# Ledger of designs, part 16: designed miniproteins, single chains, continued (5)

Each design is a single chain, and the fold is of that chain. pLDDT is the mean over its residues in the fold that is shown.

## One batch from the design tools (miniprotein)

Design m16525
Fold by ESMFold2-Fast:
Structure m16525 (fold): chain A 70 residues (1-70)
Amino acid sequence: MDPLRVARALAQVTAETQGVEAAETVLRVMGVPEDEVRRYVERLRAGEPLDVSGVPQEQLDTWRRELSAS
């Protein structure tokens, strides 16, 4: 699986559960380039979802449970 796709999907779930600031931290920790981090954060602040395609629904559901419990 493309590491950028995983980082983007995890950032989307993090934004849904913990907010955009936490999603920005996830993108940086996962090694996403700063220019891409800025684009994704701008998108999230505009209320536009990030692409989660190519990540299994079971993985997205697991992340939602884990992040909501934090």
Scores: mean pLDDT 81

Design m16526
Fold by ESMFold2-Fast:
Structure m16526 (fold): chain A 90 residues (1-90)
Amino acid sequence: MLLDQLIKQAEREGRTEEDLFKLLEERRPKLEAEIAATAKTDPRAAQLARVVWEAIEDNTAVEELLARLRELGASEEELEALRRMLTALE
């Protein structure tokens, strides 16, 4: 699960799961503003960013996230690069 991997990374840095959720909530307005700004110039990039962020918040499985991105037209090369990055967080 994507959020579980981020929680494990935060724990390695001496942070708790609660600290991670607090950081996500504190950054929510800025992330929403950045996604909204991106949507004005590149709606696809904004849609992909929103899907990734929602997957992090919902603790979505890596495979489910990749399936959603594929439906949005992400290339197999982009999906493989993302899979490698997410696996490295273990």
Scores: mean pLDDT 67

Design m16527
Fold by ESMFold2-Fast:
Structure m16527 (fold): chain A 76 residues (1-76)
Amino acid sequence: SAAEKLKKISELVGKGDESPVDELITYLSDPDPFVREEAVMALGTIGSEKGLPALEEATSDPDPTVAQVAKIVLSL
């Protein structure tokens, strides 16, 4: 469920390192825009260069909120 995915994303961010980056990138392809938004925010919080190409792609997300959040994260 979406709620289980959101909980997983929160747990991945809680690790405090870049080890979850590859798994978080997979959530950027999720059909639920809320899951994609949380993954964008999680990648931004971690701040790893490994996530930058995926965050740049997310600026073109079909959901305008997801695209806007990705642009904000990249501007930080």
Scores: mean pLDDT 83

Design m16528
Fold by ESMFold2-Fast:
Structure m16528 (fold): chain A 85 residues (1-85)
Amino acid sequence: LKEELEKKEEELRKLLLELPPEDQIKVSDAINAALGDPSMSVEEAEEEVRKVLDELPSISEEKKEEIVKLTRELKELTKKLQKEE
């Protein structure tokens, strides 16, 4: 679980590095807010990040979907780890 979480986090980081610096900050902040709020559902986290990405026309739809998918997977893993505490 922890190792899988770290692998997905690294993959997400690599994707974010392909974005312009200003977009990296906006997307990273949205992801951190979504993942860091334990009251937020997986669906709410996905929607929050998707809204931010939707405002950034420089990012391709394929990259947006991949970022959203990784965010969802990270949120699910985080919630699973919290349950196993």
Scores: mean pLDDT 78

Design m16529
Fold by ESMFold2-Fast:
Structure m16529 (fold): chain A 63 residues (1-63)
Amino acid sequence: MTAKQVKEAVDAAGLSYEEVARLAGLSVKTVRDVFEGKLTDGMGLYATLLVDRALRARGVELP
């Protein structure tokens, strides 16, 4: 799943970067960097997976 798809799901759910960061156990900066495509290595992929898990726990279904 791409960072763009995750960002679109977050926006549709009405969640802020701060709320996503709290749910995923990440910093707000890391969440922003993932959604802005600034993290291009395995750390960015891992952060995206943590966001996916947090959104699913809140009842948001991702593609």
Scores: mean pLDDT 72

Design m16530
Fold by ESMFold2-Fast:
Structure m16530 (fold): chain A 68 residues (1-68)
Amino acid sequence: SKVEEILKELEKTLADFQAGKISVDEFLAKVAEAAREAIELQKTDPEGAKKVLRAVSEAIDALVAALD
């Protein structure tokens, strides 16, 4: 499903960021893209949109922790 594709991409993005493979700017760009996809999903799959937004929140929390 579209939701599973977005969640898989976010999981990979977070893992790559934590491994130092991508920059903060690239991480934020990918997280922002997932958030945009969640906005579009709200019209057809509101529960899927919530799952994506929760994953986005977790990604942002990881970024905040990394900037400490």
Scores: mean pLDDT 85

Design m16531
Fold by ESMFold2-Fast:
Formats: structure tokens, C-alpha cells, sequence
Structure m16531 (fold): chain A 75 residues (1-75)
């Protein structure tokens, strides 16, 4: 379980870094802080819910990356 949680956290952080590299986040420090707080909140849940919440965060962050790519392509 712990390994799965670490892998999900690492994936979330990697996706956030991808957003920063795209220049999509205007307030990079605040975006990182919000993301870390969301990870902390997920980790405060029972083990069964931690994985579900972290997977939801991964999916949400992937959607955010794709949406930002679409916005950049519209120019």
C-alpha cells in the first residue's frame, strides 16, 4: 500500500511539473502549495480512501494539463 501511495504522489508532482513547463500556471508557488495540501488531506484519510483520493487527484491533474494544452493550441 505505501509503495502505491508514493507512486501516486510522485505522478501528481510530475504532472504539476509538466503544467509549470507549459507555462500554464501563472502563480506556480501557490499552485504547488495547494497541490501539496490536497495530498496531505488525502493522506489523512484511512488507507482505503487515501489511494482513491490520490487517484482522483492524478486524474484531475491530468485533465488540467490537457485543458491547458488545448488553451495554448487555440492561439
Amino acid sequence: MEKKIEELIEEIRRLNKEMLELGAALEEEEAELVLEKQIEAALSEPEEKRIENLEDLVELQRRNVENKKKVLEKK
Scores: mean pLDDT 71

Design m16532
Fold by ESMFold2-Fast:
Structure m16532 (fold): chain A 85 residues (1-85)
Amino acid sequence: VEELVKLAEEVKELAEKQGDKDLARLATRVKELAVKAKEAGASEEDIQKATEKVREALKALKEGDIESARRYVEDAAKILIEAIR
């Protein structure tokens, strides 16, 4: 969970620096969902899948691919929401 939270924070900071307030808000939501999913007993597999999506988002954002970055962060949020059920 710590790696997922750290990567989501990096996406948030870079999105804010680039002026994408919506992506920064979505990354903040992923941080909140990661903590909630861990407290709800989410599997390590689900946490790892979400972490991989956020890592891909950060890579895409560094390369200037904002569209792919947004999609990856949305995928991570969806994985975490489903893991909380």
Scores: mean pLDDT 83

Design m16533
Fold by ESMFold2-Fast:
Structure m16533 (fold): chain A 79 residues (1-79)
Amino acid sequence: AVTVTLSAPSSAKVGQPVTVSATASPPAEVTFYLDGTRVGTGSSVTITPTTVGNHTVSALATRGDEGAYDSRTVTVLAP
């Protein structure tokens, strides 16, 4: 079985760069999504929020025919 653990802050501000990262075990390709839109692949990605509100960051790890998913909600505040 493959697992993935997403690390993301619980809050950010508009215009603030935030780094999100993920660890997959066993090692697997990780794809990152912001509100369902792909934002990058690898072990980490930097996201700069442009809109106030709750946003969902997700990580999908795939290994052969197996997959794992983890998501976190980031609350974005005005600067």
Scores: mean pLDDT 82

Design m16534
Fold by ESMFold2-Fast:
Structure m16534 (fold): chain A 78 residues (1-78)
Amino acid sequence: TDELVDEAIAELSRLADQHPEFEVFATLAIIDLAIAKKYNASPEEVAELLRRHAEIAEKLGAPQELVDTLRRYAERAA
């Protein structure tokens, strides 16, 4: 789980760097992932967290590339 969380944080950071328009959504997801890691969240909890971020981002019109990235990591965490 820690390795997957670190990979997800790194990927979201890369997306924010390449696409500044993703920065707000990416940063919020990164903060939640860092908190989840610190408190030893289960794989299922990490998957649920990423899925919720993807759903909210999609509903608010975030770029599909960000939504797809969040969903991909949610699926891998489950």
Scores: mean pLDDT 83

Design m16535
Fold by ESMFold2-Fast:
Structure m16535 (fold): chain A 78 residues (1-78)
Amino acid sequence: MLEEKLEELKKKAKNSKDLGRWITTALILGIIKTLREKGYEDLAKEIEEAYIAGDWDRLSELIDEATKLLFKEEEEKR
């Protein structure tokens, strides 16, 4: 349930000043690393740039793209 976990963490990032920031940062770095390891460097770079820019709306869209992509890859692996 990667998508549900990411949506919950996005909500915590908006509603909690500290906890959401810590969890969101760790999650974003994890997603960037996973995407790069799987060869999705362009998407990982866009997420990194959005995070550095503090563009949370763009970051949210890119994270949704990343989770759908990773879900599809796991399905295709089977």
Scores: mean pLDDT 69

Design m16536
Fold by ESMFold2-Fast:
Structure m16536 (fold): chain A 81 residues (1-81)
Amino acid sequence: MDVTVMVLGQRVTVSLPDSGVSTAQLVDMMVSTFSDNFGVDVSTIRNFVAARNSRGQTVFSVDQAVDMIRDFAARVTRQRQ
């Protein structure tokens, strides 16, 4: 499944497996999307995912991963405006 988010006026597409993603895979995908393209610190991404994963899940559904990616994209946009 492809998810398109807006970050600082740019469209970014993230590809997610329909079966869901592991916590490590989600972090790696968010690092590739936000750190490599927008210079967001890896520690900021890891801390965000950890804070949203208060229940200690090792796997997220596609919907959970999409919500976290969209929430983080909105946060990055607000912090730089």
Scores: mean pLDDT 78

Design m16537
Fold by ESMFold2-Fast:
Structure m16537 (fold): chain A 90 residues (1-90)
Amino acid sequence: MDATVQAVAPLGEAPTVSVVSGPAGVTATVTADNEGGFTLTVTDTATGKTATVNFSMSGVAGVASGDAGVTAEVKREGDTTTVTVTLQVD
């Protein structure tokens, strides 16, 4: 089963994160640095699986750490960067 998490980072505003789909117990947090970089952490509390994705306002995203099967997509639309992360939580 896959969990899908989406982080939204508007220019000049605090980023937000939501769990779009997945089993109960999937949680996500997003933090901003002072340089336009962000860290998204996804955790499945039932299995202990985690994924960390770094992304930026320029639309760059990369999986920094995580279990196998983590993927990240980035979209840049005007002043907003959106990152969608999928984590396998079977």
Scores: mean pLDDT 73

Design m16538
Fold by ESMFold2-Fast:
Structure m16538 (fold): chain A 80 residues (1-80)
Amino acid sequence: MSKEKLEKALKLIEEAGKSKDPEEAMKLVDEAVKLIEESDLTDEELQKLADAFSKAASLTKDEKVKKKLLEYAEKLHKKI
């Protein structure tokens, strides 16, 4: 993907992990996922995004948001 799209996706994932509103967090995750699915990813980009999802999952206090973030981290790791 482009550097700009990668940086945007990473920021959305970080904001989702830090969000105190589960609905806003889920919306941010969905926006990041849309950018990821619309793009061809290198193994380095897949690893960086997977790490970002894992970190965001550790920051969130909402179980549903955490589960969604961990599911995407696992999906991206499986593509490497």
Scores: mean pLDDT 81

Design m16539
Fold by ESMFold2-Fast:
Structure m16539 (fold): chain A 92 residues (1-92)
Amino acid sequence: ERLRRNAERLEEDARLDRETAERLEEELRRVREEGEERVREAEEESPELGERERQELNRRVASLESARNINRAGAEASEELARRLREEAERR
């Protein structure tokens, strides 16, 4: 019973982490699309402005990718632990 309850909590944590990762993936798509437009506009004014916008876009993308990957890894870890707890409960 306690093992099953702990597994259910981990499964809920994993679900929330996956939802967060999906939202971050959607934000990544928007940031890339909007950022490419900003870079293009800045490049038309000057190469220096274009490079600055490119650097900022790369920084924002890297930050969002890191956050997405952390949430995905967290979900996978919680899912694996929940699976093991359910297996242990079935052996009893």
Scores: mean pLDDT 87

Design m16540
Fold by ESMFold2-Fast:
Structure m16540 (fold): chain A 70 residues (1-70)
Amino acid sequence: MEKLVKEIEKTLEEIKELLEKLGQGEEGEEYVKKKREEVEKLKENKDIEGLKELLERLKEEKEDLKKKLE
């Protein structure tokens, strides 16, 4: 769980940086806040599969944002 949560936090930080580069810094901060709340709920429930699913979705969102910067 701990390693998975750290990977999610790293991915969220990368998404925030990409949103900032797109001029969407405020939206990026709100997005990260909401996703961190989702992570905390999944941690409280010890939902490892939910954390894995969230990480996969975040990686897809990160790739979409990278394409917008290219």
Scores: mean pLDDT 80

Design m16541
Fold by ESMFold2-Fast:
Structure m16541 (fold): chain A 74 residues (1-74)
Amino acid sequence: IKKILEEIKKKAEEMIKGGDKEKLAEEILKLIGKLNEELEKKGENFELSEEEKKLLEEVDELIKKASDLLRESL
């Protein structure tokens, strides 16, 4: 999970900095799908670490910014 969150963060930051928005958005969506699959496998008793919670919050904020940029471009 942590590794997937780190990859999403990197892609979202690259998109915000003016990278290929369409390609990066596709990659981010693919990683989000993978993250959801991993979380589903862990079930309701899975607790994120404090580091993973902080990273998830950062990722969520970055994805929101990236999604806003993508919606303006589409």
Scores: mean pLDDT 71

Design m16542
Fold by ESMFold2-Fast:
Structure m16542 (fold): chain A 64 residues (1-64)
Amino acid sequence: SLEREVLVALAEMEAALAINAYKQGRITKEEAREIIDRFAQRLVDAGLPEEAERLKKWAEEELK
């Protein structure tokens, strides 16, 4: 559904912003993970656990 696509896009954008902030030294890796986990949880709550797992896997690769 369109609503699900919007939720995924928003979660990906927020995760990218958190990762960029970490890479720029503005936040810690733990703070970036906390932000990413909050948006991943929103995907789980929306019935999108596979999308949440993909988001977290991608983010951990970016965070090293």
Scores: mean pLDDT 87

Design m16543
Fold by ESMFold2-Fast:
Structure m16543 (fold): chain A 85 residues (1-85)
Amino acid sequence: SPMEMYEDLRKFSSRAYDEALKVAEESGDKNKISLLKSMSHLPFETLAFLALTYLTPEQVEEIINSIKNPELREMVRETVDLLLS
């Protein structure tokens, strides 16, 4: 259902953001931490794709593969390929 897809998209966004923040915190990059926190007010779909730019290709693949809805997973993969390629 559309509601289940939105729920999965929200979970994907939260995971992408949390992983990006973790990477920034582990690197000690105070500027990246500050920037990520300042962007937390953005719509969850926008925030997810911005957060992915802070991650390695392997981390991005792990997050995409964690999306349970196969239609959403494919749409996210295609969007990542268009925006981050």
Scores: mean pLDDT 80

Design m16544
Fold by ESMFold2-Fast:
Structure m16544 (fold): chain A 89 residues (1-89)
Amino acid sequence: MVPDLQALLAQIKQLLAQMEANVASDNPSLAELEQLEAQMQQLIAIIEEGLAHSAVPEEERQAILAFLQEARQRAAQLRAELEAKLAAA
């Protein structure tokens, strides 16, 4: 059984929102972004490990994996935006 899957997914959404708020701020922090990325990557690893050991319907599993892939892509985009913003300053 994936422990508290819904709470882990909600945490990923919260981390993405925090990353986006940091990048959009007047004083964005690369260190804060990297800390949030590390937390998100750890949560993704926990979910993927849990899915490997749980009998989840294929359609639900694919939906979760797609969300995790989109979350990774969005985090990478936010990092690129922050790095570009800092390079321009």
Scores: mean pLDDT 81

Design m16545
Fold by ESMFold2-Fast:
Structure m16545 (fold): chain A 74 residues (1-74)
Amino acid sequence: MKTAYLSGPLKEVLPIAEKLVREGKADAVVVYPEDRPDTALLVFKDEAGNILVAPVPFVKKEKKIDEVTGKEIY
């Protein structure tokens, strides 16, 4: 199974993700919309060949902040 990852404005990256799945260049695409940073979307085909888009909390990374430097440490 080949999974692709895209980031960018939702209106621009969603059509690209659907095209990649439709053309068989990816089996699934995870989209990280820049305009919705708390959201990840999974684009895939169902058993009937329809392109589906679903929110996927499983791709959310845990973020830890160093209190001294203010940087992410994970």
Scores: mean pLDDT 68

Design m16546
Fold by ESMFold2-Fast:
Structure m16546 (fold): chain A 93 residues (1-93)
Amino acid sequence: STMERAVAAYREIRRIAEETAKKHNIPQEVAASLVHLAMEAFHRVASGEESLEAAVARLRAQVEALTADLSPEQKAAVRETLERMIAVMERAL
């Protein structure tokens, strides 16, 4: 069902964010915001409010702003994590 796919996507996206936060010492607030932004993008595409391409472009821009004060290594880790989250969204949609 649509709800089962959304719940599975949320769990996987949260797991990916938690893994990255532990490995690269990302602040909990940043990790939580990353999950929130990814799920907002997922909801907009799933509801037909936004295309996948537009949602992904917006999400990438939002994550660059979210990570502005992080180290270059942490920024790279979050960008890689975001690509993993986008792949989860694409499979679930």
Scores: mean pLDDT 86

Design m16547
Fold by ESMFold2-Fast:
Structure m16547 (fold): chain A 82 residues (1-82)
Amino acid sequence: HHHMEELKKAIERIKEAFEKAQNGEATPEEIVDAAVLAAKYFGVSEEDAVKFARYLGEQAGLTPEEIERAVERVREEIKKLK
């Protein structure tokens, strides 16, 4: 039931967010999405998803305030997955 298609899309979105972050083009929304997808499909812990979001935010040149808002959103979205 579409699980393989969802997993492929998750991998593609995570890769795109990573590449965009390296180029300084990733938005806070794309960073949150990538971290949440990593937790949902790959069993990444909340704390590791938060670390991933911080790493992507720093690579993308987000401000500390934008990174903290993204981290808070990652925590909220992961709690909704439960």
Scores: mean pLDDT 83

Design m16548
Fold by ESMFold2-Fast:
Structure m16548 (fold): chain A 87 residues (1-87)
Amino acid sequence: MLSPDELVQKTVEELGKLLKENASIEEVVEALRKQIEYIKSVYSNEEAIEMLEYIRNVVVGELLSLGKEELAKAVEALIEKEMAELR
């Protein structure tokens, strides 16, 4: 089983691959949603929240740097909703 840090890095890498392959917003959001469900099923609520905050900060920052504002907003909204459900 991957550590939280390793899984977070793997998630960021997999989303990066989708972006390089010109995946749609829907494909990126669905891939992220599946990873979030996995994180929520395996890790504690506290660990999951910390992992999701890191993924949000890194992925949203990267998407904004690439000029992908609409995708950045969709990713941020999904992660904030999922984090609220864990509180």
Scores: mean pLDDT 80

Design m16549
Fold by ESMFold2-Fast:
Structure m16549 (fold): chain A 85 residues (1-85)
Amino acid sequence: SALAAALRARVAERVEEILNEEDEEKRKELVEELAEEVARTTFEVRAAVLKPSAEELAHAEAIMPPLIEEAKEKAVEELLENQKR
């Protein structure tokens, strides 16, 4: 799909920026920003496909912050697994 292709291209561009960042703290900030953008875009794609009602959209917006937090936790787990190797 066009949305999936656009998201993939953007993620690839962001990953290149992260890999070229020499400051570890700034790299962490870029990873968090990417995780948030991916979570929000994934929600938008799902909302477009499901065509939810206004009430369903309001409920989804209320649960979005926990979903972003979960995405950040998964990114941290992946980094910790890389440190174990």
Scores: mean pLDDT 63

Design m16550
Fold by ESMFold2-Fast:
Structure m16550 (fold): chain A 67 residues (1-67)
Amino acid sequence: SEAEEVIEKIKKLIDEGKFREANLLLHDAVHADKLTPEQVQEIAKYIAEKTGTSLADVPAGLPHPAP
């Protein structure tokens, strides 16, 4: 599905340390209604875990779970 493809690409960018590109893609995907709020939260948790930071410290530009 489109959502699965986008999530996979975002996670790959995060794994490569490309957090800015991952956040931009996530923002675009949410704006295009490609991801649910729950999927956005899943990605945010993944970023936090990979960076060793809390969700509150996740890079700026991450879209809100409520559109």
Scores: mean pLDDT 71

Design m16551
Fold by ESMFold2-Fast:
Structure m16551 (fold): chain A 94 residues (1-94)
Amino acid sequence: GPASPEDVAATVAGAREAIDEAERYVKLSEEYLKKGDINKAKEFLEKAGHYLIVASLLLAGADFAGAPQDVVDELRARISEVRKKIEELEKKIE
């Protein structure tokens, strides 16, 4: 049967929290890279990547469960922007 509205809302909230954590770790990676701490920048970038995977899986689950399309599109755009920043930082670190 379809997921309850509460279950969908909880999954969306989890996706938002995972995106927020990914964005936070991207910012930390950028800050430590500017300071020349490459090892710490790499550590934060790996954490950002982990949260981005979690966010992507939760968003896929929310979309399948019938989350509002505008919410899905918003979070998909945020995931795309975080992924782009991770790729840009990875190139700078290599």
Scores: mean pLDDT 90

Design m16552
Fold by ESMFold2-Fast:
Structure m16552 (fold): chain A 60 residues (1-60)
Amino acid sequence: IDEILKEVLGDKKELDKEDLKKIIGKLREEDRVDEIVKLLDKDKDGGITEEEVEEFLKKY
């Protein structure tokens, strides 16, 4: 996941909507839904569920 983040972000310190969409697209193609959950749950408190990630992926 760090490799994908570096590739999409480059010199950027913050993720914009388009960067996030690209990262999620790559993780989805690799069947890494668990890594998408970690990316969306920035606090790592488990507040984001797989169900919420599926809804997010349906939008994008």
Scores: mean pLDDT 61

Design m16553
Fold by ESMFold2-Fast:
Structure m16553 (fold): chain A 95 residues (1-95)
Amino acid sequence: DYDKKLQEIYDLISEGTRLYREALRYLADGDVDRALELLDRSIELYDKVYEKATELAKKYEKSDPQKSAAFLGLARIARGRRLRLQSERDYLLSQ
């Protein structure tokens, strides 16, 4: 079901964003260990978005190119966010 799978991806993106915001609050309080734990969880969720979105893009490639393109767009967004969060995580670990 396309709508159900699309909703699953949006839910993962929403949760990843929520965890990142929570990580920023812990950083503001000086709790770097807890912030890193939440940041890792956010990264893991964006990795899941990328995996699910690329799989669905491939599934729809021949039958519905517009749906395929939408999932590729979500995969690109997830990859970009994942790389940025990984950079932030690596910076925190280098301090």
Scores: mean pLDDT 89

Design m16554
Fold by ESMFold2-Fast:
Structure m16554 (fold): chain A 77 residues (1-77)
Amino acid sequence: INDEKIKELNQKRNELLKKGVSRAEDTEIDYEYEIARLQKELAEATDPDEKEKMKQRIEELKKEGEAAVARARALEA
């Protein structure tokens, strides 16, 4: 599942590079990629405590990503 998402993000990045990518779009892809990587680690993890911490980190990254993208878009306006 996470390998599919990483592949999708790589395809999306390649398409955006052909069209010219904005800083906000690049920032969004970077956060989505890191979230997908952590979700892959979560799926492979065996320790319940580590899984819980990874879930919390993923939620934190989602919020950070939204704020970072909004900030990047404001700088581009």
Scores: mean pLDDT 75

Design m16555
Fold by ESMFold2-Fast:
Structure m16555 (fold): chain A 78 residues (1-78)
Amino acid sequence: MDKENAEKTLEILKNVEEIKKEIERLIKDPKVAKELNELIEKAKKEIEKAVKAGDYKEAVKVAEEFLAKARELYARAE
């Protein structure tokens, strides 16, 4: 049953949009901001592809990998 994973995926997509909004305010290094925006675009595309295929488990995994990479870039920005 993938309903629980589908709900998590939708919540993660909302969080990705919020993170994108905050990147414009918090990241002063334009190179780091550009790299984060590229990661967001790639993650959204991969998540949408997985959701469209009905693979909600893969969608959650892609979102978690994106969040881990985003945290690493935030750490480098400081």
Scores: mean pLDDT 70

Design m16556
Fold by ESMFold2-Fast:
Structure m16556 (fold): chain A 88 residues (1-88)
Amino acid sequence: MPSEDELRRASLEVAFSTNAVSSERAGDDETKSLFRQALDALRQGDLAKAYELASQGYETLAKKSTGEQKKQYQELSEKYKKLAEKEK
C-alpha cells in the first residue's frame, strides 16, 4: 500500500504528464517544455524545481486562456509556487 508521500508524488507525475500531452496536442511548445522539465525534475527527486517549473507551466496556460479557466490556471500556478517555496 503506497504511503501518503508516494501517492502525492504519483499524483504530481500524472498532473505534469497530462499537462505536457495536452499542451503538445494544442501546439503549445512553451507549456509542453515546462511540464516535461517539471516531470524530469520530479523523477530526479528535485521537488522544489519540479514545483517551480509546474508553476511556470500553469502561468503560460493562464496567459493563453480566458475567463474561468484562466483563473483556475492562475490559482494552480500560485499553489505550485507556494509548494516550491516550502520545499526549499
Scores: mean pLDDT 81

Design m16557
Fold by ESMFold2-Fast:
Structure m16557 (fold): chain A 71 residues (1-71)
Amino acid sequence: NDEALAALSEAGRALRAAGGSEEALRHLNFGGVYAANGKNELAIRHLEKALALAPTEEARAAIRRAIDALK
């Protein structure tokens, strides 16, 4: 889904701009890889872990938009 991949790209930019940890970024990257392969349930689980680790509300909002695009 191009919309979900665009939202994931935006979430990655927001998380990096927020100073997100390597752990949070790894979970976001796994979410992106699973989403690109149509494994939406696995993608959502990793994005939820990235969301829990996100340091700002802006980064959390971007990650939530990516999760919603995969539902």
Scores: mean pLDDT 86

Design m16558
Fold by ESMFold2-Fast:
Structure m16558 (fold): chain A 110 residues (1-110)
Amino acid sequence: MIDEESAEAAYAEYVARHADAAALEERLAALFRAAPSPLEAVIASARLLGLEALAAAAELLRAGAPREEQLAAFAAAVAAIETDPELRERLGLMLRAARRVGRELEEAAR
C-alpha cells in the first residue's frame, strides 16, 4: 500500500519528468494564497483545471442553493472525476496545492 510519503516521492519523480506540472501546481498554490476564502480558491482552481462540474457544485454552495441541489451537483462532479483519469490527476494537483498552502498558513498562524 502506498502511504502519503511514498505518494509525495512519486509526485517528485513525476514533476522531474513533467516541468509543466510543477508550473501548474505553483499557479494553483498562488490562487489558494490570494483567494479571500477556501471556497473561492476551489472555484478558481477548478475552473483553471477544467474541472467544470466541481466548479459548478462549488458555485451552488457559494450561492446558498438548496441542500438537495448542492448534493446532486457534487454527486455529478464526483462521477465525472471518477470516470476520467485525467480529471483525477488534475484534482490531485489541486489537492496538493491546497495542502501545501494550508501548511504554510498553519505555520504563519503562530
Scores: mean pLDDT 77

Design m16559
Fold by ESMFold2-Fast:
Structure m16559 (fold): chain A 80 residues (1-80)
Amino acid sequence: EISKDVRDAANVLMFVSGLKEITLENIEDALKVFNVSRKTALRGLKELTYEDFKKLYPYRTDISEEEFEELRKKLIELLE
């Protein structure tokens, strides 16, 4: 079972994965779009695995595990 925090974090990560540049402002925009708090997104991102991401977005075969982990780490860094 995938928690709501993890699902919300996956939505934010998926949204920013389509952007040319990842900035705190762009992440904050994604948080507003999905109605997720910064604290909730940070918790979900720390728990989110590539396997969970693939389960939620099976059609996003374009994002490798390496790309996913780089993006996840960058999001955590910017939100802390």
Scores: mean pLDDT 84

Design m16560
Fold by ESMFold2-Fast:
Structure m16560 (fold): chain A 51 residues (1-51)
Amino acid sequence: SSTRREILILFLRAVAGSSRHLAETSKNPSLAEEFRREAEQMEKAIKELES
């Protein structure tokens, strides 16, 4: 349903934002890279859901 999709998009945007923030603020380079990849994956999922 459209409502469920909108809720999922909102949730994914929140998670993507948090992962991006952790990627930028993490002092551990390996963890920063992992959070960056997670943010990119979530951003891709959002684009697919918005299509």
Scores: mean pLDDT 84

